# Designed miniproteins, single chains: the designs that were tried, part 113

Each design is a single chain, and the fold is of that chain. pLDDT is the mean over its residues in the fold that is shown.

## One batch from the design tools (miniprotein)

Design m3947
Fold by ESMFold2-Fast:
Structure m3947 (fold): chain A 80 residues (1-80)
Amino acid sequence: MQRELHAKYIELVTELGKLILQAKEAQKNGDTAKLKELIEKMRKLREEIREISKQMDPALQKQADSVIRVIDNEIENLEK
């Protein structure tokens, strides 16, 4: 169970990283519609990461909390 949750967590974090890069490209290109779409997808993945982290051991949960804070900062920067 924990191994499966950790694998899913890594999958979600990897996908979120890809979305952040795509969002930065959209922001650079002035594609406001694409940027908005990507930010919404990032928010959805953040929620999934948070849900899964609650079922993980305390050390991994703290790691997930730190990752979520970094992601929140990236989203805030993209919305400016």
Scores: mean pLDDT 80

Design m3948
Fold by ESMFold2-Fast:
Structure m3948 (fold): chain A 70 residues (1-70)
Amino acid sequence: ALEVLAVNKSLVTQRVLGVAVKLNGRIAVAFEFGPGQTRDSTGAVLSADPIADEASLIATAAASLLASPY
């Protein structure tokens, strides 16, 4: 059970980060090696699709939660 949770969380983290990097590079930059590495290539694409922006907002919130395990 714990292993399944850990694996799922790892996959979710990658998925959420992947989406966040694509939709909102700001979060990805916080987890990546530094600011402005992937944000440019990923963040700009969002402007084309407002629906994707909605997903970005959710992904960003989830990414922040996953990034800050208190």
Scores: mean pLDDT 38

Design m3949
Fold by ESMFold2-Fast:
Structure m3949 (fold): chain A 73 residues (1-73)
Amino acid sequence: SLQEKIDEENEKIAKELEELRKKGVSFEELKRYFAELLGIPKSYLSKNSSSEEELYDLFTKLRIEKIEEEKAK
């Protein structure tokens, strides 16, 4: 189901972020990583997020939107 896919993506994101936090990656490196995963410019994430928390929320929202779009098509 769509909810199952969302839950799986959220779990993957949480695990990836935990690993990144353990490595001590910078906010700029997180933006690069998320931009690459979403296939969007890093500048989009930069202008729409001002903190790691906001970046995480934005990334999660965009990824969920991608899953919903794929499910609808």
Scores: mean pLDDT 74

Design m3950
Fold by ESMFold2-Fast:
Structure m3950 (fold): chain A 91 residues (1-91)
Amino acid sequence: MKIDWEAAKEVSEAVLEALKEFSKYETSSETTARLVGIALRAIGLALDGEEPKKVLEEAAEELLRLAKEAENESDRKALEAAAKVLREKAE
């Protein structure tokens, strides 16, 4: 297995900034766990050689899908804020 450490670092830094933005909101444990799962998957895809821009954009899109399904307004806003950070970092 060839690991792309540079891509993994770029995605990890973007994910950390998204998590910091998300942490400004009071969110359910379920929504927090799902966000963490998406974040870890994104890092894994970058390690496997996926392009950082593609990984971050796909992760942001998945977070926006979760936001549409969110019952709680705070969870929805937190997911949308995290997705915005990931999109900004993808460019």
Scores: mean pLDDT 83

Design m3951
Fold by ESMFold2-Fast:
Structure m3951 (fold): chain A 91 residues (1-91)
Amino acid sequence: MEVQVTLEERDGAVRATATASRPADAMLVEIYVNGKLAALAVRADAQTVSAEMPALPAGSTVTGRGFAYEVKDGEVRLVAESAPKTLVLKP
């Protein structure tokens, strides 16, 4: 299992999308703004999940991380994690 994260700036918002190489029991994507957790989204029985931050101040550093989980023996287990992706918003 592999997870990739992409960041897109569009219409003053930043969207993070985490995509797994195969379906997972749960997917999580996190958005950090200037090193602080600002948004997250979770989807059950998914291969992709997205979260979005509305218009952020120019010069903000946005970092996205993606995670895939499987449920085994009643326990939620992390099976894959993306490398972080970083975008600096232009002035």
Scores: mean pLDDT 85

Design m3952
Fold by ESMFold2-Fast:
Structure m3952 (fold): chain A 63 residues (1-63)
Amino acid sequence: SEAEELQAFIEKLEQRIKEIEEEIKRLEALSTPSDRELRLRREILEGVRALLQAMKSFAKKQL
């Protein structure tokens, strides 16, 4: 059903969010105040995580 497909999509978003959170933790451990590249990469991942969380919220409202 459409609701089951939507729930499966939400679960996939949750898995991707977890993967991104783990990558953020890795970059956070490597980052120094002077390392612009690592800080930028972390900021990009934080933005992607926020987008995925917003998509998940909108998807849940359709259930």
Scores: mean pLDDT 83

Design m3953
Fold by ESMFold2-Fast:
Structure m3953 (fold): chain A 96 residues (1-96)
Amino acid sequence: SSAEEAVAHLLEEARELASLPEEEAVARLMERYGLSREDARFALEVYRALLYWAETGDLEAAEERIREIAREFGLSEEEIEALLEWFRRLAALYEA
């Protein structure tokens, strides 16, 4: 399905960016998506948590990493729960 293809593409990009020096990964995210440096850094950390889950299967540890990162970047608890719901849905699609 298109959703499974989107998850595969997201994980491929996460692996690409995780292999780069942090500053180059941030610069690529800024260029590709028009993100600010702060938003690009946040996206990179979320990608690292996704990659951790994909490699280990440890959903609980990945969720906790996302919570910690989102709080550091100033997201509200409502925004954090929305992000975690998105992540859980993505994980369910990958495991289907």
Scores: mean pLDDT 83

Design m3954
Fold by ESMFold2-Fast:
Structure m3954 (fold): chain A 69 residues (1-69)
Amino acid sequence: SMEKERELNLKYRKEAVPLRQKALEKGQAFDKALAAGNWDEANKLYTERDKIGAQIDELRAKRDAEIKA
């Protein structure tokens, strides 16, 4: 039902909030590292942001599986 889909979307969106906030912070730190010419720090932050992206993708996959159940 559309109600079940909405509830699951809100549930998983809520779970993703701290991950999205961390990704934003890592993105801002990445921009600062690039501006400073700190390539090692920028590469580290890029990798950390990618890992957070993978966690968000996993939450989306779990949401989609529950919607189809």
Scores: mean pLDDT 87

Design m3955
Fold by ESMFold2-Fast:
Structure m3955 (fold): chain A 60 residues (1-60)
Amino acid sequence: MELLDKVIEEIEKLVKQGKIDEAKALALKTIKHSDLSPSQVVSLGIHLASLIFDEEIRKK
Protein backbone atom coordinates (compact mmCIF):
# COMPACT_ATOMS: atom_id res chain seq x y z
CA MET A 1 0.00 0.00 0.00
CA GLU A 2 2.66 2.56 1.04
CA LEU A 3 4.79 1.75 -2.03
CA LEU A 4 1.79 2.34 -4.33
CA ASP A 5 1.08 5.74 -2.70
CA LYS A 6 4.70 6.83 -3.21
CA VAL A 7 4.68 5.70 -6.86
CA ILE A 8 1.44 7.64 -7.48
CA GLU A 9 3.03 10.77 -5.96
CA GLU A 10 6.10 10.40 -8.21
CA ILE A 11 3.94 9.80 -11.30
CA GLU A 12 1.95 12.97 -10.45
CA LYS A 13 5.20 14.97 -10.28
CA LEU A 14 6.45 13.58 -13.60
CA VAL A 15 3.14 14.27 -15.39
CA LYS A 16 3.03 17.84 -14.02
CA GLN A 17 6.58 18.33 -15.37
CA GLY A 18 5.42 17.10 -18.82
CA LYS A 19 7.52 13.91 -18.49
CA ILE A 20 4.70 11.64 -19.64
CA ASP A 21 7.01 8.93 -21.03
CA GLU A 22 8.95 8.79 -17.73
CA ALA A 23 5.67 8.56 -15.79
CA LYS A 24 4.55 5.63 -17.99
CA ALA A 25 7.96 3.94 -17.58
CA LEU A 26 7.78 4.30 -13.78
CA ALA A 27 4.26 2.79 -13.72
CA LEU A 28 5.36 -0.15 -15.91
CA LYS A 29 8.50 -0.73 -13.80
CA THR A 30 6.38 -0.75 -10.62
CA ILE A 31 3.94 -3.29 -12.11
CA LYS A 32 6.81 -5.57 -13.25
CA HIS A 33 8.98 -5.36 -10.10
CA SER A 34 6.34 -5.00 -7.36
CA ASP A 35 3.95 -7.71 -6.19
CA LEU A 36 0.83 -5.64 -6.81
CA SER A 37 -2.66 -7.12 -6.67
CA PRO A 38 -4.88 -6.79 -9.77
CA SER A 39 -6.91 -4.07 -7.98
CA GLN A 40 -3.71 -2.11 -7.23
CA VAL A 41 -2.63 -2.37 -10.89
CA VAL A 42 -6.05 -1.05 -11.99
CA SER A 43 -5.87 1.78 -9.43
CA LEU A 44 -2.40 2.78 -10.67
CA GLY A 45 -3.61 2.69 -14.29
CA ILE A 46 -6.64 4.87 -13.51
CA HIS A 47 -4.48 7.45 -11.67
CA LEU A 48 -1.97 7.56 -14.53
CA ALA A 49 -4.73 7.93 -17.16
CA SER A 50 -6.46 10.71 -15.14
CA LEU A 51 -3.20 12.66 -14.71
CA ILE A 52 -2.32 12.39 -18.42
CA PHE A 53 -5.87 13.46 -19.40
CA ASP A 54 -5.65 16.51 -17.10
CA GLU A 55 -2.24 17.46 -18.58
CA GLU A 56 -3.57 17.12 -22.15
CA ILE A 57 -6.51 19.42 -21.33
CA ARG A 58 -4.17 22.03 -19.77
CA LYS A 59 -1.89 21.86 -22.84
CA LYS A 60 -4.81 22.73 -25.14
Scores: mean pLDDT 74

Design m3956
Fold by ESMFold2-Fast:
Structure m3956 (fold): chain A 101 residues (1-101)
Amino acid sequence: SAEERKERLKREAEELAEKYKGETIPNVLSAELKPRDLPKEELIRSLIDFIEDPRNPTALNRATLAAMEDEEALELLVEYFRLQGKEQAAAELAEAFAAER
């Protein structure tokens, strides 16, 4: 079911976040001149926050940043967009990832 897929995606995101403990990603979401790097595990956990509340723009922005830096995080976010019927958002995310590589 869609609910079972949602719970699986949350579990896989938590496992992925645990794998990246201590790693950081440059904070491109901040307007500060010299922002502090963001913990990669927290950005990946933002995917769980976004799955729980798909109208949360902060969780979406943070999950998108994780997806741009990590192929497994990308696959989870793309699958969630497809689960929501957001095929265009899924395609745009995959294209953005490919363009940055």
Scores: mean pLDDT 82

Design m3957
Fold by ESMFold2-Fast:
Structure m3957 (fold): chain A 81 residues (1-81)
Amino acid sequence: SEELLKKLEEARKRMSEEQEREVLERLHEALLEDMSKEKGIPVEEISDEEHLEYLREMLEKQEFSELEIERRLEDFRELLE
């Protein structure tokens, strides 16, 4: 959700790298559940590519800069590996 992305941005400014990773993992799970509900498909059927596209759209709606969007998408890609 958009609220979770905003909370992540605020949290990242105050967190250690380890804490930031934990928040990113929780956001990953929450976004996956939100996508599942919006698309009406099981979490297991959502591809990593679709998840990254959804994250990009949410970050764009939150008025993040292109540089910040690309940085967060890269962090998220590393999490999905």
Scores: mean pLDDT 69

Design m3958
Fold by ESMFold2-Fast:
Structure m3958 (fold): chain A 82 residues (1-82)
Amino acid sequence: SMEGRKLLEEGKEKYRQGKFDEAIDLYNKAIEAFESAKDYEGLGEAYLNLSWVYSRQKKYDKAQEANAKSLEAFLKARELKE
């Protein structure tokens, strides 16, 4: 989805600026957009980026949860490809 990709890229920019709370908000919005579009590849990438932000904040339990959700989404994306 175009909306999900835009939100994800805006989140990555906030992450690069060290604005971690803004990055998390944008990544969560990207997750919602990708789920609505059934864009599981985008969903996996959004969760992966969310896990990196949580790791930078030393919130390792949340980072591990987001990483697991990323893997789950990427596996689903692979199962649905032609």
Scores: mean pLDDT 89

Design m3959
Fold by ESMFold2-Fast:
Structure m3959 (fold): chain A 83 residues (1-83)
Amino acid sequence: MGMKEKKKKEEILKKLLKEMEKIYNTEDDIDKVLAKMAKLIKKAIKDEGLSQVDIEKEILKVKDPKLRQLMLNALGIAVAEMK
């Protein structure tokens, strides 16, 4: 199982965004959506070494403006909780 660092990073980013979209489509409580998304982002940063900047750039590509805004809010929460 050899993956180049760049490919691993891209796969983790895609998986992260897909999981956050799934949370948005299945959870009715906004506070729970934000908490679950923030937890996924913290894990991606801490365990996989993703940067906040890389995650933000991928979120900004999300076409749904409401989903994009929730993802950006969750990123802010994740970063604040990791300080």
Scores: mean pLDDT 79

Design m3960
Fold by ESMFold2-Fast:
Structure m3960 (fold): chain A 87 residues (1-87)
Amino acid sequence: MELSEEERELLEERKRALEEAEELARRQGVPLSVVRGLYGGALEAERLGLDEVAELLRRAAELYGSDPEAAEEEIRRAEELLREHLA
């Protein structure tokens, strides 16, 4: 089974996001599972049209190693927006 060009591009985008999350986790000494979850959540939020949630999750991933408190605040804001969307 051969994937279409569009499907291949989507898989490559996901792979790049995960690789970026892995590099960020390694450089900042953050648990890989946390950063991977944040980037994965951002990609899924973008697919659902929740661009603000995706932006908050990406910022949280970037801040987690240097400013965990700011990262936690961005995650909390993303969770609040997700709850509003699902309500």
Scores: mean pLDDT 72

Design m3961
Fold by ESMFold2-Fast:
Structure m3961 (fold): chain A 94 residues (1-94)
Amino acid sequence: DKEEQLKIAEELLEILKKLLKEEESGVMPPSEEGHEINERLTELSEKLPEEFHEKLAKKVGEILKKNGDYTLKELLEAAIEAVEEYIKELKEEL
């Protein structure tokens, strides 16, 4: 269901944006809140199709080709871009 996938992707995007903001501010969430966020992030990402995971892998691969490594910030930015592109594609199909 594309509407369900859109809802999942939008929730994942909000979590990723929150994590990026926290990384940029240098504030680490409390360990208990961090565990809940990681559990929800994993649950949502597992519900997204293989084509989403291929988009993410491609973006991470591009970072690795340019820099030879990646930072958490670069990973979060790549994940946000992948989710935003996937949301755009879903909206065009709805």
Scores: mean pLDDT 76

Design m3962
Fold by ESMFold2-Fast:
Structure m3962 (fold): chain A 104 residues (1-104)
Amino acid sequence: MSLESEILEGLLLMIIGVAKLTGEPASLIPTAVRIAQELLLASPDNDDLGTHAVQRLIDLIKSDKSIPKELKIKALKELRDAARKAGLKKTVELVDKAIKEIEK
């Protein structure tokens, strides 16, 4: 694991924690998505790390009732694009499942 990927994972988990504690996830989700994209791209050989980090962000996005469905899908598609570019097959499958569940 690179120092960069360790720092990005720590920052992502911190932002997710703050969003849950403050009840204001809508304002923090764009930042969390950006950090997650950078984490996935910095960790192209670590699908387990990508899956773990992205699952936490998916849970946050799905739980936020203030975010329009279309914006949730956009955020997940941005995560999927980063995961595909990084070659993280399990992470791509995880995000695809989340998109299908939200599109219902």
Scores: mean pLDDT 79

Design m3963
Fold by ESMFold2-Fast:
Structure m3963 (fold): chain A 84 residues (1-84)
Amino acid sequence: SMKEERMKRAEELLLRAGEESRRLLELIGASEEERADFEAAYKKGLEQLEKRREAGITWDEEDIKRAEEEFPKIVAEALAAIAA
């Protein structure tokens, strides 16, 4: 279904964002605590996506685009603040 396809795409985008964020954390030498905070936030993101899927709620293209843009930006902003 279209809903299942969009949710799968959202999950794939979230997985990619997670990998990109972990690479950025490695590049700046993030602490164990900083990495743990990221992993906790990432896990919450996955849990929310699964809850939306179970509730039959679909992410539209705008939601997917926002997730793709926002998650890496949030991580990058947090990392920039730590690096300063």
Scores: mean pLDDT 71

Design m3964
Fold by ESMFold2-Fast:
Structure m3964 (fold): chain A 83 residues (1-83)
Amino acid sequence: MDQKAAEAAKKAAREAGANEDAAESIGGAVAAASAGDQDAARSAVRTAQEQGAGRKEILAAGDAAEEAGDQKAAAVVRRFARE
């Protein structure tokens, strides 16, 4: 489940305008959130933001994770995007 959600999130982030490094970090955030590791998810979202991802790209990734069936990971990633 987490792998499917993570790949969907990476694709959505790229389509929203994220560079490859930021999209990879966003995918890692979804995977960590899916595994219940909120600290790793927060760190990965922060890394993606430092790599140039804006709120638009991270929220698009969260929407894709939810559509892929991981509502909990989507909620965690969207929450950290707001910090």
Scores: mean pLDDT 83

Design m3965
Fold by ESMFold2-Fast:
Structure m3965 (fold): chain A 81 residues (1-81)
Amino acid sequence: SVSLEELAQEALEGIRKNPNMPTEDFRTMLQTLAALFAARGELELGIRFLEEVIKLGKELKMSEENIKVAEEELERMRALA
């Protein structure tokens, strides 16, 4: 939905402003968003969002731990699709 797309863009902007977010906070944010996308049946949007998170994280030199968290959430979302 448009609402979920806007939420995803806000999350990406938050990552751009704070790429050194603590891993626990980052995991909680991604798990919450992934659960919201899944609950609404918007798996394609969730997958696209997580792919963008991984791309942005690599561009911003985010920690390997945070990149791995995003990759694990992407694999979980793909398994549901």
Scores: mean pLDDT 85

Design m3966
Fold by ESMFold2-Fast:
Structure m3966 (fold): chain A 95 residues (1-95)
Amino acid sequence: SPLSKEQMEQLVTDTKTKIRNAKTLEEAEQIALDTMNQIESGTTTIEQLNYALRLWLQMIDELESEGMPQDVLLTLQGIVYDSYFRKLRSLTLSR
């Protein structure tokens, strides 16, 4: 089943909290990969995918404002970039 707007907002909010509590880059990366896998599995439209991207980029901006290290921020950007374009390609090439 596709993720609702509210489920997606809750998922990203929970992920932000987990990343804030991560002690290592590897832990933050694992959290982000798990969340993006859930978003990819629960996203069936380009509109949903674009909404997820906006929420994720807002989360990264907020974490940057809170002093999150640049290596973590760049890792989060790479993960969302790869997942977004992979899913976008899947949605545009699939029925």
Scores: mean pLDDT 87

Design m3967
Fold by ESMFold2-Fast:
Structure m3967 (fold): chain A 84 residues (1-84)
Amino acid sequence: TAQQAVDDAVFEIELMIGMLRIMRGVAQLVGDQQAVEALDQQLEVMNEALRDARAATTPAQAQAALQRAQDAFNQGLKAFRSSL
């Protein structure tokens, strides 16, 4: 159902946001300002994707929001790893 697709997308996006927030905390603790700034940018994209997922009225819209969040998460991971 559309509601199940929205609930699943929201759950996954919230988990990924939580993981990036932990990485941001680690970057901040070690003084890696470039990683903090990169992670903040990706967190902003992911929060927009979360809003889009919650507003989705079709499974396709929920999946598109999830894909955008996954892409932002992967960019955040790469930025975190490459700055170390």
Scores: mean pLDDT 88

Design m3968
Fold by ESMFold2-Fast:
Structure m3968 (fold): chain A 68 residues (1-68)
Amino acid sequence: SELEELAAFVQATDVAELVRRLNLDDEQAEMLLRIRGRDGDPVALLRELLARHPELREGLLALKAELS
């Protein structure tokens, strides 16, 4: 699924690059670190992030397409 692919992309990509490329704030960056840290289900955490910050979905999809 799209969310599974995006979660895998987030886990494989450098956090500093994601923060820089997507212009993430501290709350968004903290949620991203939780997805990478495996402190829960990464797909569920990503779903929560995108529910709170729906604008990030397009940015993540565009960046994944560019880097994949």
Scores: mean pLDDT 79

Design m3969
Fold by ESMFold2-Fast:
Structure m3969 (fold): chain A 92 residues (1-92)
Amino acid sequence: TQYAAYISVTTKKESAEKAKKTAEETLKKLKETDPNILDYYISVEEGKDKAVISIGIVASSEETAKKAVKKIEEELSKVEGVLEIKSLIYPL
């Protein structure tokens, strides 16, 4: 059984690039160090005042998905201009 994690990050528009880069670097390291992280994607949708970064992760276990979400939330919470982080994990 595989697990998907979805993370939605709302940022100030001017912070979107830094938040995206932080998420990309965090996900790259996680995938390089944990073979249970099978895939990930990142997309950014910019509005006039805010941006939404959408992150998807596919993991081979619920524990791996939870750890990945926690690490991403931790790193993104350090980025100035991140306004909201929402996440959900579900079996595939």
Scores: mean pLDDT 86

Design m3970
Fold by ESMFold2-Fast:
Structure m3970 (fold): chain A 66 residues (1-66)
Amino acid sequence: MEAALAAAREVGGEEQEGLLGFARALAAATPEQARTALEGLRKHREEFSPEVAEAAIRMAELVIAA
């Protein structure tokens, strides 16, 4: 989580706010909800900047693995 939040701050702007919101949602998510989010992120990866996509995917994978 900490490394993903640091990456979100590096991106900055509107993309940072989106990543922080996603991180907050994942903190309360079940592994099943995180899996659904991961599938959505992978399907729509090209709609995000590479940094945002990688950070979000990593966050979801960490919740699933926990």
Scores: mean pLDDT 65

Design m3971
Fold by ESMFold2-Fast:
Structure m3971 (fold): chain A 64 residues (1-64)
Amino acid sequence: GLSGAELAEVEDPEERERLLREGIAEGLRAIREGVIKASSKEDPEEDERLRETVERSIKRLLEE
């Protein structure tokens, strides 16, 4: 994902917003996969629930 400094250098507000939304979505998905991989308890149902929760959060964030 882009650093905050890189986002601040983008002069076009629309482009900055697009890059910010894309970076947030990418970051949240990376965190999700890291949490699943780090889990000491293999539970496919819980893993699926976490993936669904993150995707719902991303969708809500991008809809606003």
Scores: mean pLDDT 70

Design m3972
Fold by ESMFold2-Fast:
Structure m3972 (fold): chain A 91 residues (1-91)
Amino acid sequence: SSVSVEDTEASKITKEWNEFLREIARELLEGKISEEEAIERLREFAKEMKEKYADNESIVKTLEEWEKNPRETLRRLVELLKEEERLLEEE
């Protein structure tokens, strides 16, 4: 592997982003926000993150995918959240 676990900013960012994305998915599932609002939040977040981490091509590619396919990204996140909660319910 070509990355160090101690100094991988990408690893920290991915974990923080997953928490942000799970929050959006949770609010969407709870009916607290609309799908359109969730898509707008996702796109805005992706654009801001691309500016901050422009030097990291893996991150930029991930963010471009979110911008290109926001509905699909949100649906995947909702499914992942449901699976994660199911696993936490019963080991």
Scores: mean pLDDT 71

Design m3973
Fold by ESMFold2-Fast:
Structure m3973 (fold): chain A 93 residues (1-93)
Amino acid sequence: SEAELRALLAEAGDLIARWEVRVDRERGSPEEIMTAATLAMLDLGVRVFVQQGQLEEAARLFIAGVEKHKDELPPELAEELEKIVAQLRALLA
């Protein structure tokens, strides 16, 4: 449903925002800073599609972005984002 897609995409944005705050507070490594910047750019793109009402495109962009950058993600963040990807894939099926 549209409401479920919006809720999952909002949850994804919250996870990315929490990671950015953590990296900023802990003066993260260059790799962590680059990962946070990459995820922030992905989240911006997702939010643009959500604002345009293109929820399926927003979901597909998020899925593609997470899959592309999977090996660069910290394991704990990767696990949480992959859970959202799995739920989004189920809603798009």
Scores: mean pLDDT 83

Design m3974
Fold by ESMFold2-Fast:
Structure m3974 (fold): chain A 90 residues (1-90)
Amino acid sequence: SELEKEIRELLKRIGELAMEVVKKKKLSDEEKEELGEILEKLQEAVDNKDIEKVKEYGKRLIELVAKYDEEMAKKMEELFEELLKKLEEL
């Protein structure tokens, strides 16, 4: 469906912003691994339509990104708000 396509594109954009922070900022190897795990769990939660898990992993991702780039974290927060609204429409 168009809605499922929009959800996938939002999740892809969130992942791209997270990877941009990894490339431009000095994250530790442990933080890079944690970010990768969060992104994997977030993808699983979206695929399973688990709104509560999307909120949980989204919050963890935003908190991690905010340590390095508050502006990027704010953009991700807005994308997560859009993602959650679209998931609730499914």
Scores: mean pLDDT 85

Design m3975
Fold by ESMFold2-Fast:
Structure m3975 (fold): chain A 100 residues (1-100)
Amino acid sequence: SEKKEKAIKRLEEILKETKNPVLQVWLKHAIKELEKVKTDEELYNVLKALATIVADLTKAGLLSKEEFKKILDKILEMVKELLPEKAEEFEALVKKLLAE
């Protein structure tokens, strides 16, 4: 539960810094999904889903590439801190999403 509580706190901090209303909706959704998380794998899946959604929002023109890079970097730092064994896999996903 400590990892889950830290993840929620980090997303709440990102939400406070976020001016984009569409991104705010998806950050709020991710926070609610984190409240239901019971395992490290479920925690990782919520963070992966959020990264993918942010990429899709950017492709749809709803987020700038600069906002996209900033949010992905913050999610990657969360994965490195909370799920260090998943960090390499998630970094590869971030690289792929940024190249698309």
Scores: mean pLDDT 86

Design m3976
Fold by ESMFold2-Fast:
Structure m3976 (fold): chain A 89 residues (1-89)
Amino acid sequence: EKTEKYIKELEEGRKKAEEMAKKVSDNPEARKLYEQAADTYKAGIEAAKKNPEGAETIARVARGHADRLMKEANELYKKWQEEKKKLEE
């Protein structure tokens, strides 16, 4: 099913975002962004289920927004880890 393919792609993104949120529990700001990414994927899944004809566009838009949040979270967490390491020296 065409819609099922796009929902599966969004579910994979949601799972990754939730996994990263769990791993960065020591940085609340980065965790919040990963949680927002997961919520964006969840919203995309719901919208795709309600509008199967638009599922491809919905999935592309949701992935684009969630990927941006994931990138921002990854960058913030990396900078925080780098700063923490520098302060130890």
Scores: mean pLDDT 82

Design m3977
Fold by ESMFold2-Fast:
Structure m3977 (fold): chain A 89 residues (1-89)
Amino acid sequence: DALKRLAEELGVSVETVEELLVPLAKSEARARGDEEALARIEAGDVDTILRYAELPVEELEDAVLNTVLKKTKDEEEIKKLKEKLEKIR
C-alpha cells in the first residue's frame, strides 16, 4: 500500500495523505485534460494518485504541514511531522 508507506514516512495518518494528494492529483489530471486519470483518482486508484500528485519535496513538505495545521493544534503531532520532513531532506 503506497499511501500507507508514504504516511509512515511522513509520520501522519493515511487519511491525511489521501486528503492532501487526491486534490493535487485531480488538479494535475484536469490540467492535462486526462479524463481517464481523473476518473481513476476519484475511484481511489493509489498508483494514479501518486503519479499525478508528484511535487518537489519542498512543496510537498509545505502542503503536508499546512494540511496538518488546519486539522490539529496538537503540538506533538506537528513536531513529529516536522521531524519526519527534516529526515527526508
Scores: mean pLDDT 66

Design m3978
Fold by ESMFold2-Fast:
Structure m3978 (fold): chain A 89 residues (1-89)
Amino acid sequence: DMEELKKKMEELKEKALKELEKYLSTTNLSPREKAALLAMFDREATEAMEDILRDMKDEPVEKQIEKAEEKLKQMLESAKQYADELSKA
């Protein structure tokens, strides 16, 4: 079911956003910078999920979810590194 898959992907994205928000709360970045990073992550994660749904539409649901989890993990690691670099400036 495409709707269940989309719901699962949205849940994965929200979980990743919460993890990023928790990480950012440990940084000395301004509220504006934190909000901007969260907004950027939300937009890019949404685009990545849409790309997976388009490119993997003929793949099993489990494989699409696995790809989404892998992509979100990589994006989270990149966002955390960027936040660390920004907080040093």
Scores: mean pLDDT 84

Design m3979
Fold by ESMFold2-Fast:
Structure m3979 (fold): chain A 59 residues (1-59)
Amino acid sequence: MAEEVGRAVADAIERGELTPEQARKVIEYLKEKYGKEAADKAREVLLSRLTPEQRAALE
């Protein structure tokens, strides 16, 4: 589940449908709803798919 969210967010950024700032809000929402483990998993999947420049913007 959390992995799927991270992947979907990465795809949306790649398509230009979502900004890194909006992606950060999605990760924060996951942390509040499902806890730190879910947020960490989604964030790891997201970062693995982004370019170094996109990762720097998200941090």
Scores: mean pLDDT 76

Design m3980
Fold by ESMFold2-Fast:
Structure m3980 (fold): chain A 99 residues (1-99)
Amino acid sequence: MVKEYDEIIIKEYKEREEELKERLAENQKRLAEKIAANKSVTQEQLEKMKAELEKELEKLKKLLKEKGFSEEAIKAILAFIEAQFATDEVAEILEKLFE
């Protein structure tokens, strides 16, 4: 059950921690470059997008806690999602998690 998934997720994260950190840094750099290139995006729109993302992450964290995932496993799941930020794969992962 949930304990088995918890242990698998933590192990997977530890094995790929360095790769995930590099991917997260690359994705953050790409996002910053896209924001800088889009002179039409207002500071107000950026604040709204950040607030919406923060609300969704809080909902996800609450749902994972309700499913019985440990704090360490939740941190690992969030790191995987952040590393795949702004990819179609993120949408597929979220759809599977909320089935």
Scores: mean pLDDT 64

